# Designed miniproteins, single chains: the designs that were tried, part 64

Each design is a single chain, and the fold is of that chain. pLDDT is the mean over its residues in the fold that is shown.

## One batch from the design tools (miniprotein)

Design m2230
Fold by ESMFold2-Fast:
Structure m2230 (fold): chain A 79 residues (1-79)
Amino acid sequence: MTPEELLKRAEEAYKEGKYDEAVRLAQEIILNYPDDKELVAKAAKLLVDIYEKRGQKEMAEKIREWALEKYPDDEEVKK
């Protein structure tokens, strides 16, 4: 599975309300493809959205802070 396919599946899982699957797929992108900054930033943004949707605000904040430190120039991370 390519990193682009992982992101697409994560977004599809999120859209379907399969939050645990979406988290797993987004984490796989971050762990296995750390050099693809744009893709990792999108995966991190998705994780923030999932954790906020589930009421896990502390986890969402931690991921946002990590992503801002790692990818400060990415507009999706800044939101």
Scores: mean pLDDT 78

Design m2231
Fold by ESMFold2-Fast:
Structure m2231 (fold): chain A 83 residues (1-83)
Amino acid sequence: SVEETALKIVEELRPLVARTYELVRGDPELLARLQAEEDAFIERVREALASKASEEEKIKAIKEAAEEFRAGLERIEAEARAR
């Protein structure tokens, strides 16, 4: 199901989010950016699940949201390491 695919993607992202959090937890600016990226990802998943699109289109949208979130986490990690 779409919901099962979404849960699997969230579980796969969990260790990446935890790693990024530990790296940035002492930096209020980077913590705020991490929170904004997570909120944006959750909203994109919510919108996909609420849409009247096909199951295939919903899964594609969720996967694209996950890729964008992962890229956001990588940018935050890179900035943390440069500081």
Scores: mean pLDDT 87

Design m2232
Fold by ESMFold2-Fast:
Structure m2232 (fold): chain A 88 residues (1-88)
Amino acid sequence: MEEEKLEKEVEEEAKKITEKAKEKLEETDKEVEKLLKKGKEEGKEEEGRKKARELVSRFVAEVLREIGEQIDKEIEKRKKIEEKKKEE
C-alpha cells in the first residue's frame, strides 16, 4: 500500500541526501586543509583559519537549507496522500 511505498521513497531520498552531503563534506575538508596549509606557508595562519571557518559555515548553511527543502517536499507529499484518503 501507499504507506510502504512512502517509507521506501523516504529511505531512498535519505540515502541520496547522505551521499551528496558526504561528497560536499570531503570537498570542504580538502579546501579547509588547503587554506590552513597556505596560511602556514605564507605566515598568515590567522587569515587561513578565518577563511576555513567561513568555508565550513557556508557548507553547514547549504546542508541545512537542502535538508529544509527535503522536509518541505515530504510535508507536501504527506498532505497530498491525506487529501486522497479524505476523498475516499
Scores: mean pLDDT 74

Design m2233
Fold by ESMFold2-Fast:
Structure m2233 (fold): chain A 92 residues (1-92)
Amino acid sequence: MSLEELEELLEKKMEETIKEELEILRRERPEEAERAAPLVREAARLLREAHLAKAAGNEEEAARLEKEARRLAAEVAELVEPELAEEARAAV
């Protein structure tokens, strides 16, 4: 059984999908994509460390790492969503 490897592969595939969407965003809005990219990368690293901590039985550390990852995800949403909303209004 390689459930741990399967979960790791699945998360890696999801990260690649997000990176592809960031590249599309970079073509349309390079400034926002460039600002979002490092935050997304850092959030992904924290999620990986949280998963490892959880696997090691360190649930408290996993919870802290996950909380920091969510905070970074919120910053990404704040950077991307306001501009997306404004462009959507301008497009109509």
Scores: mean pLDDT 66

Design m2234
Fold by ESMFold2-Fast:
Structure m2234 (fold): chain A 97 residues (1-97)
Amino acid sequence: EVEEIRRIVASPEITPKEAQKAIARGLILAAQKLIDISTNPKAIEYARKAIEEAQKHIEAVDNNTAKKSLDRFGTEVSEELKKAVEALNKAVEEMKK
């Protein structure tokens, strides 16, 4: 997921800001869908955190205040976007239990 975001952001056809905002909106949509269909309280909790962090990322991108952090492969990404992806992954893992 973070690797795919990195590749999209690196695309010469798409600006980094546009790519990051589009991915964040996609994460919000996926997390909202997960909340709608899940009966697992932990999955719902992590999905809510993913939405919150993705919304913060969109706001930070628009205001040029996004903090950089490293993903697991050493690629610089928004700290908020990284937290959103991590929260969504935890939500998906809880749904599998």
Scores: mean pLDDT 69

Design m2235
Fold by ESMFold2-Fast:
Structure m2235 (fold): chain A 94 residues (1-94)
Amino acid sequence: GKTLLDMANAYLQGLIDRGEYDKAIAVAEKLLAVDPDNARFLLQLGRAYLKKGKYEEAIKVFERAIEVAERHGDSDLLEQARKLLEEAKKNLEK
């Protein structure tokens, strides 16, 4: 259960940290096909879009991550998603 999800999130973070954004997007989308209501996978997908400069896609994914985090009461993830959403919006505004 949770151990595999933690490993999946660590793997996604590693891909993003190494600049492998397209691979991170593909992996996150496959994980979300299995678990569509996973706020951590949504956060990582949004981060990959943000790092790739796909700000509109990042905004949509972070808004979804915020909705999921609010439903599950995950205050830490909610704070992270809000900060990244603000960053994506700022980059889109010039």
Scores: mean pLDDT 86

Design m2236
Fold by ESMFold2-Fast:
Structure m2236 (fold): chain A 99 residues (1-99)
Amino acid sequence: MEGLKYLQKGNEAFEAGDVKKAIEYYKKSIELFEKSENPDYFLIGLAYLNLGNIYFVGGNFELAKEYYEKAIEYFRKSGKPEAQPYIVHARSIIARIEE
């Protein structure tokens, strides 16, 4: 479960304020999940959501929107009801960026 390990490392780096490492670990997590025989689409969605949040706070709204759109795509693909609040949140931020 290497994808999950890198997602956890990304979360730890973000909590520690190491934004550069957080981005690197989230991207690595996505790569590993996408190469998996059975990708966890919900966890891929969380990694993309966290990348969107990083770039949104950093003021890069175009890249933030791209990552939020990817997060919504994977959350829908997961079919998990638990994804619905994250989809609503990401959509609300995209709507604010488009104002």
Scores: mean pLDDT 88

Design m2237
Fold by ESMFold2-Fast:
Structure m2237 (fold): chain A 99 residues (1-99)
Amino acid sequence: SSRVEELLREAEEKTEQAREEAYLAGYNLVTKNGSIAMEHMKRAQELIAEADALYEEAARLGGWPQATLDRHRSALRAAYLKGLVDGTLDGLAERKAAE
């Protein structure tokens, strides 16, 4: 249904935003200070919770098998971890270049 498609699009947008916030958390942890990093990490976790709720509603309305919902949840976790790792690696590279 169009509503399931809208929920999926919104969940995917929040997943990408969570990845971006996780990137900033990792980057700021090594280049700035922990309080800024923790604020970004909190925003990432809030976006993850929002994306998960949207995927659950899409699963309910669309009659998804559990495996389909689990795949989306796995992708959401992967996006968060990728953001955090990429941000940390980029931050470490910048810190090393400043030496």
Scores: mean pLDDT 89

Design m2238
Fold by ESMFold2-Fast:
Order: C-alpha cells, then structure tokens, then sequence
Structure m2238 (fold): chain A 94 residues (1-94)
C-alpha cells in the first residue's frame, strides 16, 4: 500500500515532467545533461574505466532525483482539476 502510493506519486511526477519539458527550459536542460552524463558513463564503461563510469552515472541519478522531487512538489501545488487530469492519464496508461 505505502509502496504503491510512492510509485503512483513518482509516476505522476514523470507524467508532469513529460508535459512540462516542451515548455520549461530548466527541465529540458536537466534532461539533456542527464542524457549526456549517461552517454559519457557508457563510454567510460566501454573503456574499462569503472570508477569514472560510476561517478558519471551517480551524477545522472542525482539530476533525475532532483527533477522528480521538484515535479512532486509542483504536483502538490496544482489545482485539483489538473491533479484529476494527471490521475486520469495515469489510470489510462496503467
């Protein structure tokens, strides 16, 4: 139950990020940086640089966590009508 509620909150945050990424430059920049760090991590892994790859992946995860936390906070402050729209979209995708 508690874990299901947490998963639902994270999924709603991801849906909000998808909606906002086309309009919010800060969200776009964080996604692009996260993707760049992921690519650099894969390259370091291929080169056998395990510690460097780990650091790059950890930075990417940090950015993803920050983005999700910010989205979760935005969700709490949305009008009830917007919250209902996101809930409906989540139900349609599950």
Amino acid sequence: SAMEEEARRRHKAMLLIEREKEKDEEIKEKIEKMEELGRKGEEAEREGKEEEAKRLYEEAVKLAEELLKKAEEKLKNLPEEEKERIEKELEERL
Scores: mean pLDDT 78

Design m2239
Fold by ESMFold2-Fast:
Structure m2239 (fold): chain A 56 residues (1-56)
Amino acid sequence: MEKVVKKSPSTLLGLAGLAEAGLEVEVDENEQKAVEEMLKAETDEEKEKIAKEYSK
């Protein structure tokens, strides 16, 4: 998607990185679930897969 209101995988990965750094981010319920799942992922490949699923 080129211009849509849904977050891109890169944006979701960025939000997860900010949350991991201890910064508060304002996200909706779906974005919060994506960030939590990405923080539980142990590999970058799993994080990318989660971000891609939630950006659909």
Scores: mean pLDDT 69

Design m2240
Fold by ESMFold2-Fast:
Structure m2240 (fold): chain A 56 residues (1-56)
Amino acid sequence: SLLEDARRDLAQAERSTGAAALTAAGHAKKLFEEAGDEEGARRAQELMDRARAETA
């Protein structure tokens, strides 16, 4: 399901750093948004922000 895929990608982002974390978190955010999970999308956005800070 979209939520299961999103949670899997979010977990991968949490275990990753830099560009890999940004990619995984971006995928998770899109899937959470498609599923209508605003809280999941917010968590994914926070990981994206962290990863961007690490790569800049």
Scores: mean pLDDT 83

Design m2241
Fold by ESMFold2-Fast:
Structure m2241 (fold): chain A 70 residues (1-70)
Amino acid sequence: MSVEEAAVLYAEELAKAANMSEEEKQRLIEEAVRKVRELLAAGKSDVEAWIEAYRLLGEKVAALVEKRKA
């Protein structure tokens, strides 16, 4: 499994857990793939790219859930 594939799967699981719309899910997946590709192109390792993508996706989902509350 590539880091890109892992990021896509994680984004899909987060979208399900947060009850995101299909549009929100697709945007999250696109952001995950773009971030991984940027980091790998910048010379980061697979592990570094995954850690950064993991953190960013979690923060984005948390922010969306928080906005729904108020």
Scores: mean pLDDT 80

Design m2242
Fold by ESMFold2-Fast:
Structure m2242 (fold): chain A 90 residues (1-90)
Amino acid sequence: GPVDPRHENLVSQAVKYAFFEEDMEKAKELFDEALKKEKDPEKQKIIERTKKLVEEAVELKKTNDPEKFLELVNELVERAAEEMHKELAE
């Protein structure tokens, strides 16, 4: 590929910052730099799609959805209650 193996891939660095460092601002800067340096419109579309997927994945991990959180907690509580009632009945 046209990427110099002696230099770190900006897209790979952006993904690392998003998921391992939890620095989404730095990740976005690295994606934007990659887009500025890339002249192939097909490769630019791949970078943009990767950026969007990373943003969605980070939002899903960080999103405080109180309704979905409450549903998960209620399911866990109901399962624990059923197991306790089963042990007490035996």
Scores: mean pLDDT 65

Design m2243
Fold by ESMFold2-Fast:
Parts: structure tokens; C-alpha cells; sequence
Structure m2243 (fold): chain A 90 residues (1-90)
């Protein structure tokens, strides 16, 4: 989980790699790690690209808590500071 988040963080400028690592985090079933990954993607990508990647994550899982984590970031008006706090708390 931390290994995947580190890989995602290192590859945030590469849309395909960011998507790959977000999907891998999503598949772990770890809702907290998925929330962190979703925030990183939303903060690093443009709004349209971030929404597309998060929608792919939602489609890749049947876990309600993981779906909720992805959906909350998609619909969130969270500031960058609030997003960073969520990463630091987990």
C-alpha cells in the first residue's frame, strides 16, 4: 500500500502511470490508501483527466468504502491544504 502510494507520487506527471498506480491502490481494498491516491491524482491532474481516472477506479472495485473514497474526491470542493492533511493523517 505505501509502496504503491510512493510509486504513484513519483509518477504523477505521467497520466498512464498515475492511472495504473491508482487502480492498483484501489484493488488493495484499502479505503484510506485509496483516498490518499485519489487526492494525489486530483491535485496533480487537470479536472477532466482526474475525473476520468477516478471513474476508472470506481469501475474497478465492488468495495463500497473504496467507491465512497473515490467518489468523495470526485465531488469534493476540498482545498489543497485539506487534501494534504488527509495524506498526513493516514
Amino acid sequence: SKELLDQLKANLSDVEKAKKYLLEVTKTGDAKATLQAAILVADSQDEETAREILDEGIRATEDPMVILALASVKTSSMSREQRLEHIERA
Scores: mean pLDDT 77

Design m2244
Fold by ESMFold2-Fast:
Order: C-alpha cells, then structure tokens, then sequence
Structure m2244 (fold): chain A 61 residues (1-61)
C-alpha cells in the first residue's frame, strides 16, 4: 500500500538523517511516491529522488 511504502522510505531517511522531523520525511516520501506514479518512475529513480530531496531538506533545516 502507499502507506507501507511511505513508512519504509521514512524509516530509511531517519536512519541516515535522524535529526530530520519524522513528519517532514513522511511528507517528502508521499510527494515523491505520488509523483513517481504520475511519471512512471522506476524504483531506483524514485529512491534517488526521495533521498536527494531529504538530503536537501536536512541541509536547509
């Protein structure tokens, strides 16, 4: 399900960037997964986009 995918990505982000707020990681995961479905991104592309956005947010917090 979408919620299970969001949780997996959120936990991955928090393991790498424990200081990012959980709610922010979940928001980014949801947005990236929705965009991936619209654009038919591969799993690899989706993961790369998610991690890039999380990294950008971490540096700007």
Amino acid sequence: SMEEQIEVLTEMALSTYPQIPREEAEKIAREVLEEAKRNNWSTKETLNRFLARVHEKYLEV
Scores: mean pLDDT 81

Design m2245
Fold by ESMFold2-Fast:
Structure m2245 (fold): chain A 57 residues (1-57)
Amino acid sequence: SITSDSPLGQEGLRIMEEGMRELRALGPDAPSREVARAVGRVLRGIGLQIQAALDAK
């Protein structure tokens, strides 16, 4: 796996992992708001990782 040594990159990985875990815990009967929250967290974590990678370039 590729990891950034920047605080931003590490924060993004953490947020993405939390979102992924939350999404995995949701079942087919999960409320749409909870699904949206988990997906949003994953996307935000990815966005932070992209920002960290762009900063490193």
Scores: mean pLDDT 79

Design m2246
Fold by ESMFold2-Fast:
Structure m2246 (fold): chain A 64 residues (1-64)
Amino acid sequence: MKATVTVTGPKSILGSDGTVYGPGETVVLEGDVKVSVNSLGELVIKSEQGTLVADPNDVEVKVE
């Protein structure tokens, strides 16, 4: 399974490993990818590569 996350908003998102993804950047997550929403309404994308937390209005997620 492959998930492609694109930062569509004006703010950078921070990965749990300390990697910063800026506006217009795309990250590809492969393997066991889980997508959920936390209690604040933020999108949580968990993978073996790390976890991304972002406002759903600021990212686009495609699964293939």
Scores: mean pLDDT 78

Design m2247
Fold by ESMFold2-Fast:
Structure m2247 (fold): chain A 80 residues (1-80)
Amino acid sequence: PLTPEERATLAELRRLVDELNQAIKAGDWDRALEVAERIIDLLRGIERLTPEMQAELSRLLGDPTVQAVIREAAARRAAA
């Protein structure tokens, strides 16, 4: 079972993924990359990747477009 802290993290991730999808639909790529950076920071804060947490992350981050924007943000962060 997910802890209250893990549920709070997943709720925040869902909110950020919704914001990311809104930015993508609007063609606001600067905002999309900014939100993707926030998602990366949130994911880096996860101390334990249980099978249940991994399954929820896979559902929330399963969209190929969402994954592509997150990869772009990560690449830009690594290059900066």
Scores: mean pLDDT 83

Design m2248
Fold by ESMFold2-Fast:
Structure m2248 (fold): chain A 112 residues (1-112)
Amino acid sequence: MMEELRREAEEALREAEELLKELAKIAEEAAKKNPELREQLEEAVKEAEEHMRKAREALEAGLEKRPEAGEHLTEALKKASTIVALTGDKKAEEATKRFAEAAKRLGEALEA
C-alpha cells in the first residue's frame, strides 16, 4: 500500500512535469505571435518550473517534506492558469485542467 502510494505520487508528478513542458511550448509560440506578452509568459513559465523543481526536491526529501511538495505544486498550478489567461489557448486550458487533476492525485497520495 505505501509503495503503491509512492508510485502514484511519482507518476502524478511526472505527468505534471510533462504538462508544464507542453504549457512552456504553448507560451513560447504565443510570445512569438504577441511579443508584448513575452516577458509575462517567460516569467510565468520560469516560476512554474521553479515550483515544480522544488516540489520534486521536497517529494524526494521524504515524508516530512510532503506539505512543501503540495504547496509548490499549488503555486505551479497558479502560474499555469496565468499562461492560459495570457494566451487564451484551448490547448493550454486543456493542459492546465490535466495538471490540476495530476495535482489532486498527488495531494491524495501525500495525505494517505
Scores: mean pLDDT 78

Design m2249
Fold by ESMFold2-Fast:
Order: sequence, then structure tokens, then C-alpha cells
Structure m2249 (fold): chain A 95 residues (1-95)
Amino acid sequence: PLQLLFDYALIKIWEAVAKGDLETAKKIRDDFVKAVKRYLEKQGWEKEKIDEFVKSLDKDLTELIEAFQKDRRKALEIAHKLYEKYFNIKLKPLG
């Protein structure tokens, strides 16, 4: 289940950024993207679709890490959009 892997990665990235450890946050991103690629390969996804998915995921997680450093509210908005984009899940708005 990709969503559980994503939930775990987001928590770990947030913990690293909260400690000011950007290198660990980037490593978690890279390790997660690699894990997702291996998972999709094992599920029999076409190479083209895997490459598209992991490229998009890497870019989105990079944007999320940058947002966590500047604006927690913006980071949450980005995280909600990522759940909708990758899992078609609409999270309840905060507020």
C-alpha cells in the first residue's frame, strides 16, 4: 500500500526538517522514492508509468521539504494536494 509508505515518509521528513537536518530530510526523500520505484516494479507497472510517477514524486517531495522550512501552513496545503494527486484522497480542511 503506497499510502502507508507515503504517510511514514512524510512523518520522517517533517521530523528531520523540524530538527534542522535538511540532509536527512533529502535522504529520506531519496530512499522513499527508491522504495516506491521497487514497489511499482514488483506490482508489474510499465517502465514509462513508473518513471513518470517517481519523477513527479521526487519533485513534489522536494517542494514539500522547502515549504516545511518556510511556512507550515503552506506545507500542509502541499501535503493535502499530494494525497489528492497520488491517492485521490480528499483530506478534511484544517480550520
Scores: mean pLDDT 78

Design m2250
Fold by ESMFold2-Fast:
Structure m2250 (fold): chain A 71 residues (1-71)
Amino acid sequence: VEKLIEEIEKAIRKGKESGDYRGTAMKIANIGQENGISLDKISQIVQAYVEGVRSGDFEGALKRIKEIVRS
């Protein structure tokens, strides 16, 4: 769980620096799949990230993602 969260946080940080939000969303989905997360949860995680990108609230997006992963 913690490794999954760390990998997602790293992907979000790199995406913010590069501006490649689409590539970051895809990478987050791949990280979830590699860690055995259900497709439903992966969808929720990606939606939380997309909402964070739209609002500019990457910290809030990461908090929501952590809650989804730990649920």
Scores: mean pLDDT 81

Design m2251
Fold by ESMFold2-Fast:
Structure m2251 (fold): chain A 71 residues (1-71)
Amino acid sequence: PSEEEFDAEVRRALAEIMLAVAKISLDKPLTPEEQANTIKLLEKARELFREVGDEEGAAEADTLIEQVKSK
């Protein structure tokens, strides 16, 4: 594995962790401040997925952002 592949794997893992944390947060009723923080976390995950070319992960993050905004 190249340095570039390793960096991509780290970014993908970080994005997956951020997505998982956001999903766990959404299992409970959120305050407006918690909703805003969850959206920011999902936006960061989405950008990391896009940087590594994981369009499926980015789409999942976008879906969750819209779900949070609709509440």
Scores: mean pLDDT 79

Design m2252
Fold by ESMFold2-Fast:
Structure m2252 (fold): chain A 86 residues (1-86)
Amino acid sequence: SAEELARRLERARRERRILLALAELVERYGSATAREIAERVGMSQSTVRRHLRRLKEAGLVEETERPGHYRLTEGGRAWVEISLEE
């Protein structure tokens, strides 16, 4: 349905915003917490953590040696670069 498609697109937009925010924070600070990402994208920390878990399973995001700190994988960086060209 059109409503189901709209919901899928909105989820994809939110995940794109999370990846772009993480890319900017990683460029400046080397890593980011769910809190810092949440503040940047205007979502709750719990929502961001849920999306980060999925993005980690997809191989686009990884946890650093510091618990609760995230960065983009090589695949995640490639995805962001392609997304910025579109």
Scores: mean pLDDT 85

Design m2253
Fold by ESMFold2-Fast:
Structure m2253 (fold): chain A 89 residues (1-89)
Amino acid sequence: MEELDKRYEEIKNAKSKEEGLLKLAEFRQWLLDYLDRHLTPEERDRYADRLGALFDEVMAAKSKEEFLEKVDQLYEEAKRILEEGDRLA
């Protein structure tokens, strides 16, 4: 959870679009690596597909406001996935 919150804050506090996209890419890689280690292959693939669609929406954002809105949606989905994993453990 702490790492998720840190990466989310880094994206929202990015000084430029280029920095925001770089932080988004780092967040994506970290999240997929986390899922690969902690979930079954079936669960991982399902969540990776959903998260991939949300990452694509963030990258397609036409304004800063839309970008931040899509990042918020991505964060909420990632948070739900991690909270579900903790509940099953």
Scores: mean pLDDT 77

Design m2254
Fold by ESMFold2-Fast:
Structure m2254 (fold): chain A 61 residues (1-61)
Amino acid sequence: MKVEEVEKKLKELGIKAKVVRVSTTLPDGRTIESLLVTPDKDATEEEILKANEIAAEVERK
C-alpha cells in the first residue's frame, strides 16, 4: 500500500513522521483519497520538505 511505501522510505532516511490516508466524499458521492504526512515536532524543516516530496512521488504512482 502507498502509506507503507512512504513510511518505509521515511524510516530509511531517519525522518520522524506519521503518514495517514485521508478520504474526502464529494456531494455527488465520489470519494477522493490522498496521503497526508504529519511530521514529528522534533523534525527539521528540511526533513518535513523531504517527507512531503516522497509522499507526493508515491501518490503519483
Scores: mean pLDDT 75

Design m2255
Fold by ESMFold2-Fast:
Structure m2255 (fold): chain A 75 residues (1-75)
Amino acid sequence: SEELKKKIREKARELAKLMEPYWDEFVAEVDKKFPGKDTVSGEDFLEVAIEVAKKHGNDEAIEKARELLELQKKM
């Protein structure tokens, strides 16, 4: 639904801001977990975001990533 897409966009922007300090680490972890993949699914991408956020104890980023993962599963 359009409402679901809007929620996903809003939470994705919030998560991106929270993950900004860890961006280089996050990209490296994606490359390490999905070597040779031309595309990474939104679900796979969010699983890596949760792992990186956990390493840094960023509970808000973990919460936003989990919310996004659940919304992605409903699409």
Scores: mean pLDDT 78

Design m2256
Fold by ESMFold2-Fast:
Order: structure tokens, then sequence, then C-alpha cells
Structure m2256 (fold): chain A 98 residues (1-98)
């Protein structure tokens, strides 16, 4: 299924974004390094929402709500928890389709 393949790719993108947040939490970074990593995470989430709108509109709406919370937060630990919520939603959707 093309939908299952897309959801698995979204899960991998979320895993990568979580790894970037873990790196930010574990390391003392310059303001520029933090900005680049934050923009990378935000860009990844924008792309994920864009793809989900074509696959599952209800799931995309849930992701948009979580994404707004990510954008409102400056705390990478809080952002990490929000991305783990997104990942769980993808895992639940994959389980329904398998």
Amino acid sequence: SKEVKALRNIKKSLDSAIELLDYMIENDLSELQRLVLRLTVEGTLSFVVYVLKKIDEELAEKFEEIFEKVLASEDPEEQRKLLEEMKKLIEEKLKELE
C-alpha cells in the first residue's frame, strides 16, 4: 500500500527529528546551531503535515494541533514529548492498516 509506505517514511522522519532534539538537549550548542536544528525539525514537521493531508485529513488535523504547540515552545524537551505523541499516532495508524 502506498499509504503504508508513506506512513513508514513519516515515522522515520519523526525518528530523525527526535534524534536532533536529543542532540540539542544533550549538548551545549551556539545560538546559530540551535536555530538551524530547530528550523530543520520545524521543516520536517511541515512536510509531514503536508503529506498527511493527502492520506488522512483527520490525522493531519491532529498533527497540525501538535505542530502549533511545537512552534509555541522554546524547550527541546517539551518539543521531544510532542514529537513522541506524533510518532505514537503514526504507529497506531500503521497497526490499523496491517
Scores: mean pLDDT 88

Design m2257
Fold by ESMFold2-Fast:
Structure m2257 (fold): chain A 103 residues (1-103)
Amino acid sequence: LSPENQEIIDKFMLDFDPEKNNGLITLDELRAFLLSFQPNISDEEIEAFFRSFDPDNSGVITREELARYLVDLVAPNVEDSPLAKRYGITREQVEELKAWLDS
């Protein structure tokens, strides 16, 4: 993974949990972040997503799963995505993240 994509993930993680930044995200942190920039996202969508990556309900999402979510969220329209603009994500960086996640 490139330093640029590492920095993107690190900034994304820091916005969820600036004090920990240990690569783990709780459901409450994910919900608060998503609602701050996309208030029309439903709690059901957030919880369904969280459960898909944490079926044992441990209460955390790993850095790798968070990167997958970021890719899935911005990939359809990276050029006009508010999230992509916030973290400086380009199509090239999305493709690199996809390759990393699929490796």
Scores: mean pLDDT 67

Design m2258
Fold by ESMFold2-Fast:
Structure m2258 (fold): chain A 95 residues (1-95)
Amino acid sequence: SLETIKKIARDVANLVLTLTLVTKDSGFAIDMAERYIDEKAKEYNLSEDVVNLLKEGARRIADAVEKALNEGKSLSEIQELVNKILNEEIKKLES
């Protein structure tokens, strides 16, 4: 269902944010997020298009968080940025 896909997108965003903050390694965060997406794709029989959109969203969030950390942004600014990207990616999943 679309509700399940949106939940997965939110869980992916939270996973990527947390791992990038803890490890300072966006590549590691992306790898872990893609593994999670692949597992959910098998569980919920997600289409390749949906999987590709979820993986693109994970990469966008990881890159944005790493850039914001390098620019010295606060945790609240980083969380707001992640929420903005997540909302944009969810709109693509609804289209």
Scores: mean pLDDT 89

Design m2259
Fold by ESMFold2-Fast:
Structure m2259 (fold): chain A 117 residues (1-117)
Amino acid sequence: MREFAILFTSGGILFAAGDYEGAAELFEEALKLDPKDALTLVYLSEAYKKAGKEEKAEEYLKKMEELAPSPEEARRKFYQELAKESGLSEEVGRQAADGNEQATLQIISSSFQKKLE
C-alpha cells in the first residue's frame, strides 16, 4: 500500500543516514501495515541491532523465522534481490548480507531512491 511504501522508504533513508532508532520506529509502523513483510522484519532487526537493542533485534528476527526456514538465507536472498532491483551486482548483495557496511548503504540508498520515484 502507498502508506507502507512511504514508511518503509523513510525508514530506509534514516537507516542509511545512521539514525537507527528513528529508522526502527518507521519500520515498526510499516510492519503494522504489513505484518508479514519479511524484508521489513530484516531491516527492523538490523536497525535495533545497530542501535544496541539486542533484545528487540532478536524479537523481530524470530518473527522473520516464522516466514522463512532460515533467517540467514532469507536475509541473503533479500539483499541480493534488492541489489538486482537497484541495478547493482549480486556481489554487492552478497557483501551486504555478510555485513559489509558500504555495500549495505549502497543497496539501501539505491533501492529507496527508486521506490520514491
Scores: mean pLDDT 71

Design m2260
Fold by ESMFold2-Fast:
Structure m2260 (fold): chain A 74 residues (1-74)
Amino acid sequence: MEEEEQKYKEEFENAIKAAELASDHFRRLGKDEVAERLRQAAKEGENLYKKGTPKEALDYLRKLISEALVEAAK
């Protein structure tokens, strides 16, 4: 594997953990819709990671997290 691929893999794993922690946080705040969107973002990111590159999965996961946070602002 390329060294850059390994770096994106590590960043992807960290982003998944961050999304799960954010999901738990919003669920404790009673924002169940946002919490579920963050959980779905993590699942979609994992699915893309298995079929694509770590960089593509990371970029997509970050996009889904951003969209969930925009929903939280409503």
Scores: mean pLDDT 79

Design m2261
Fold by ESMFold2-Fast:
Structure m2261 (fold): chain A 76 residues (1-76)
Amino acid sequence: DAAAALTEEQKRLIELQKEFRKELGIDFSKEEPDIEQVREYVERMIAFGQELGLLDEEDVERAREALEEEIRRLEE
């Protein structure tokens, strides 16, 4: 069980990812997510990752570039 091997900070991050998904009403497994909700979700996760020190400036830049690429694909 992978969750049992994680640090408390990593466990909290996983729980918050689930909570953010519920708050935004996004079901990534059943329906296509709203672009605006996807953007808000990713930006919140980036901000939280920076707060925990899990993301450096280069990681943030890559995450935002990936977000822009996904939004472009969804807007096709």
Scores: mean pLDDT 64

Design m2262
Fold by ESMFold2-Fast:
Structure m2262 (fold): chain A 101 residues (1-101)
Amino acid sequence: EKEKEELAEKVYELIGWVTENAATEEEVRKKGEELGLEPELVDAIMALLTGKGLKKEEQELIRELIENSDSYEELAKKFKEKGYDALAEVFELLAIYEKKQ
């Protein structure tokens, strides 16, 4: 539980940093490594924020799921059901972070 809370804070920090700095893929990967995040989570965050590594149909699905979901918990469940395990983990961690605020 505490390890997941610390991981959630790091994921939130990376997303905020990327958004604030309009970071390149290389900068995002470097910041993720500095934060000690698993490469799979960093790749999922990159895909979410930039669409990199996603087909147009996948980007549209992600947008639709985000627009039609009321919470990070619901998003995590929907992404997991669609087989996007890494994206599901990102939203699960964001849900954990939000509950601590």
Scores: mean pLDDT 77

Design m2263
Fold by ESMFold2-Fast:
Structure m2263 (fold): chain A 79 residues (1-79)
Amino acid sequence: SMLAEVEADIAKLQPKAEELKDDPDPEATVLALLQEIIENGSAFSSELAQIQLDYHYGDAATRAEAERRGRELAEEIEK
């Protein structure tokens, strides 16, 4: 299951997530974690992390593409 792969990747990052509670710049830390998932995660997790980055930090064209990819992945997960 694609969701199981995402869950496994999240579990690997859980120790780092605890550090976010006292992080003075949690956005920078989250960006670093997303980058790590893109480089070292499963193909599915990397795609989700890239969509998240593109949607929040991309230009208008990049955001539109990220929204489209997100819908395609959601449909693929359901069927």
Scores: mean pLDDT 69

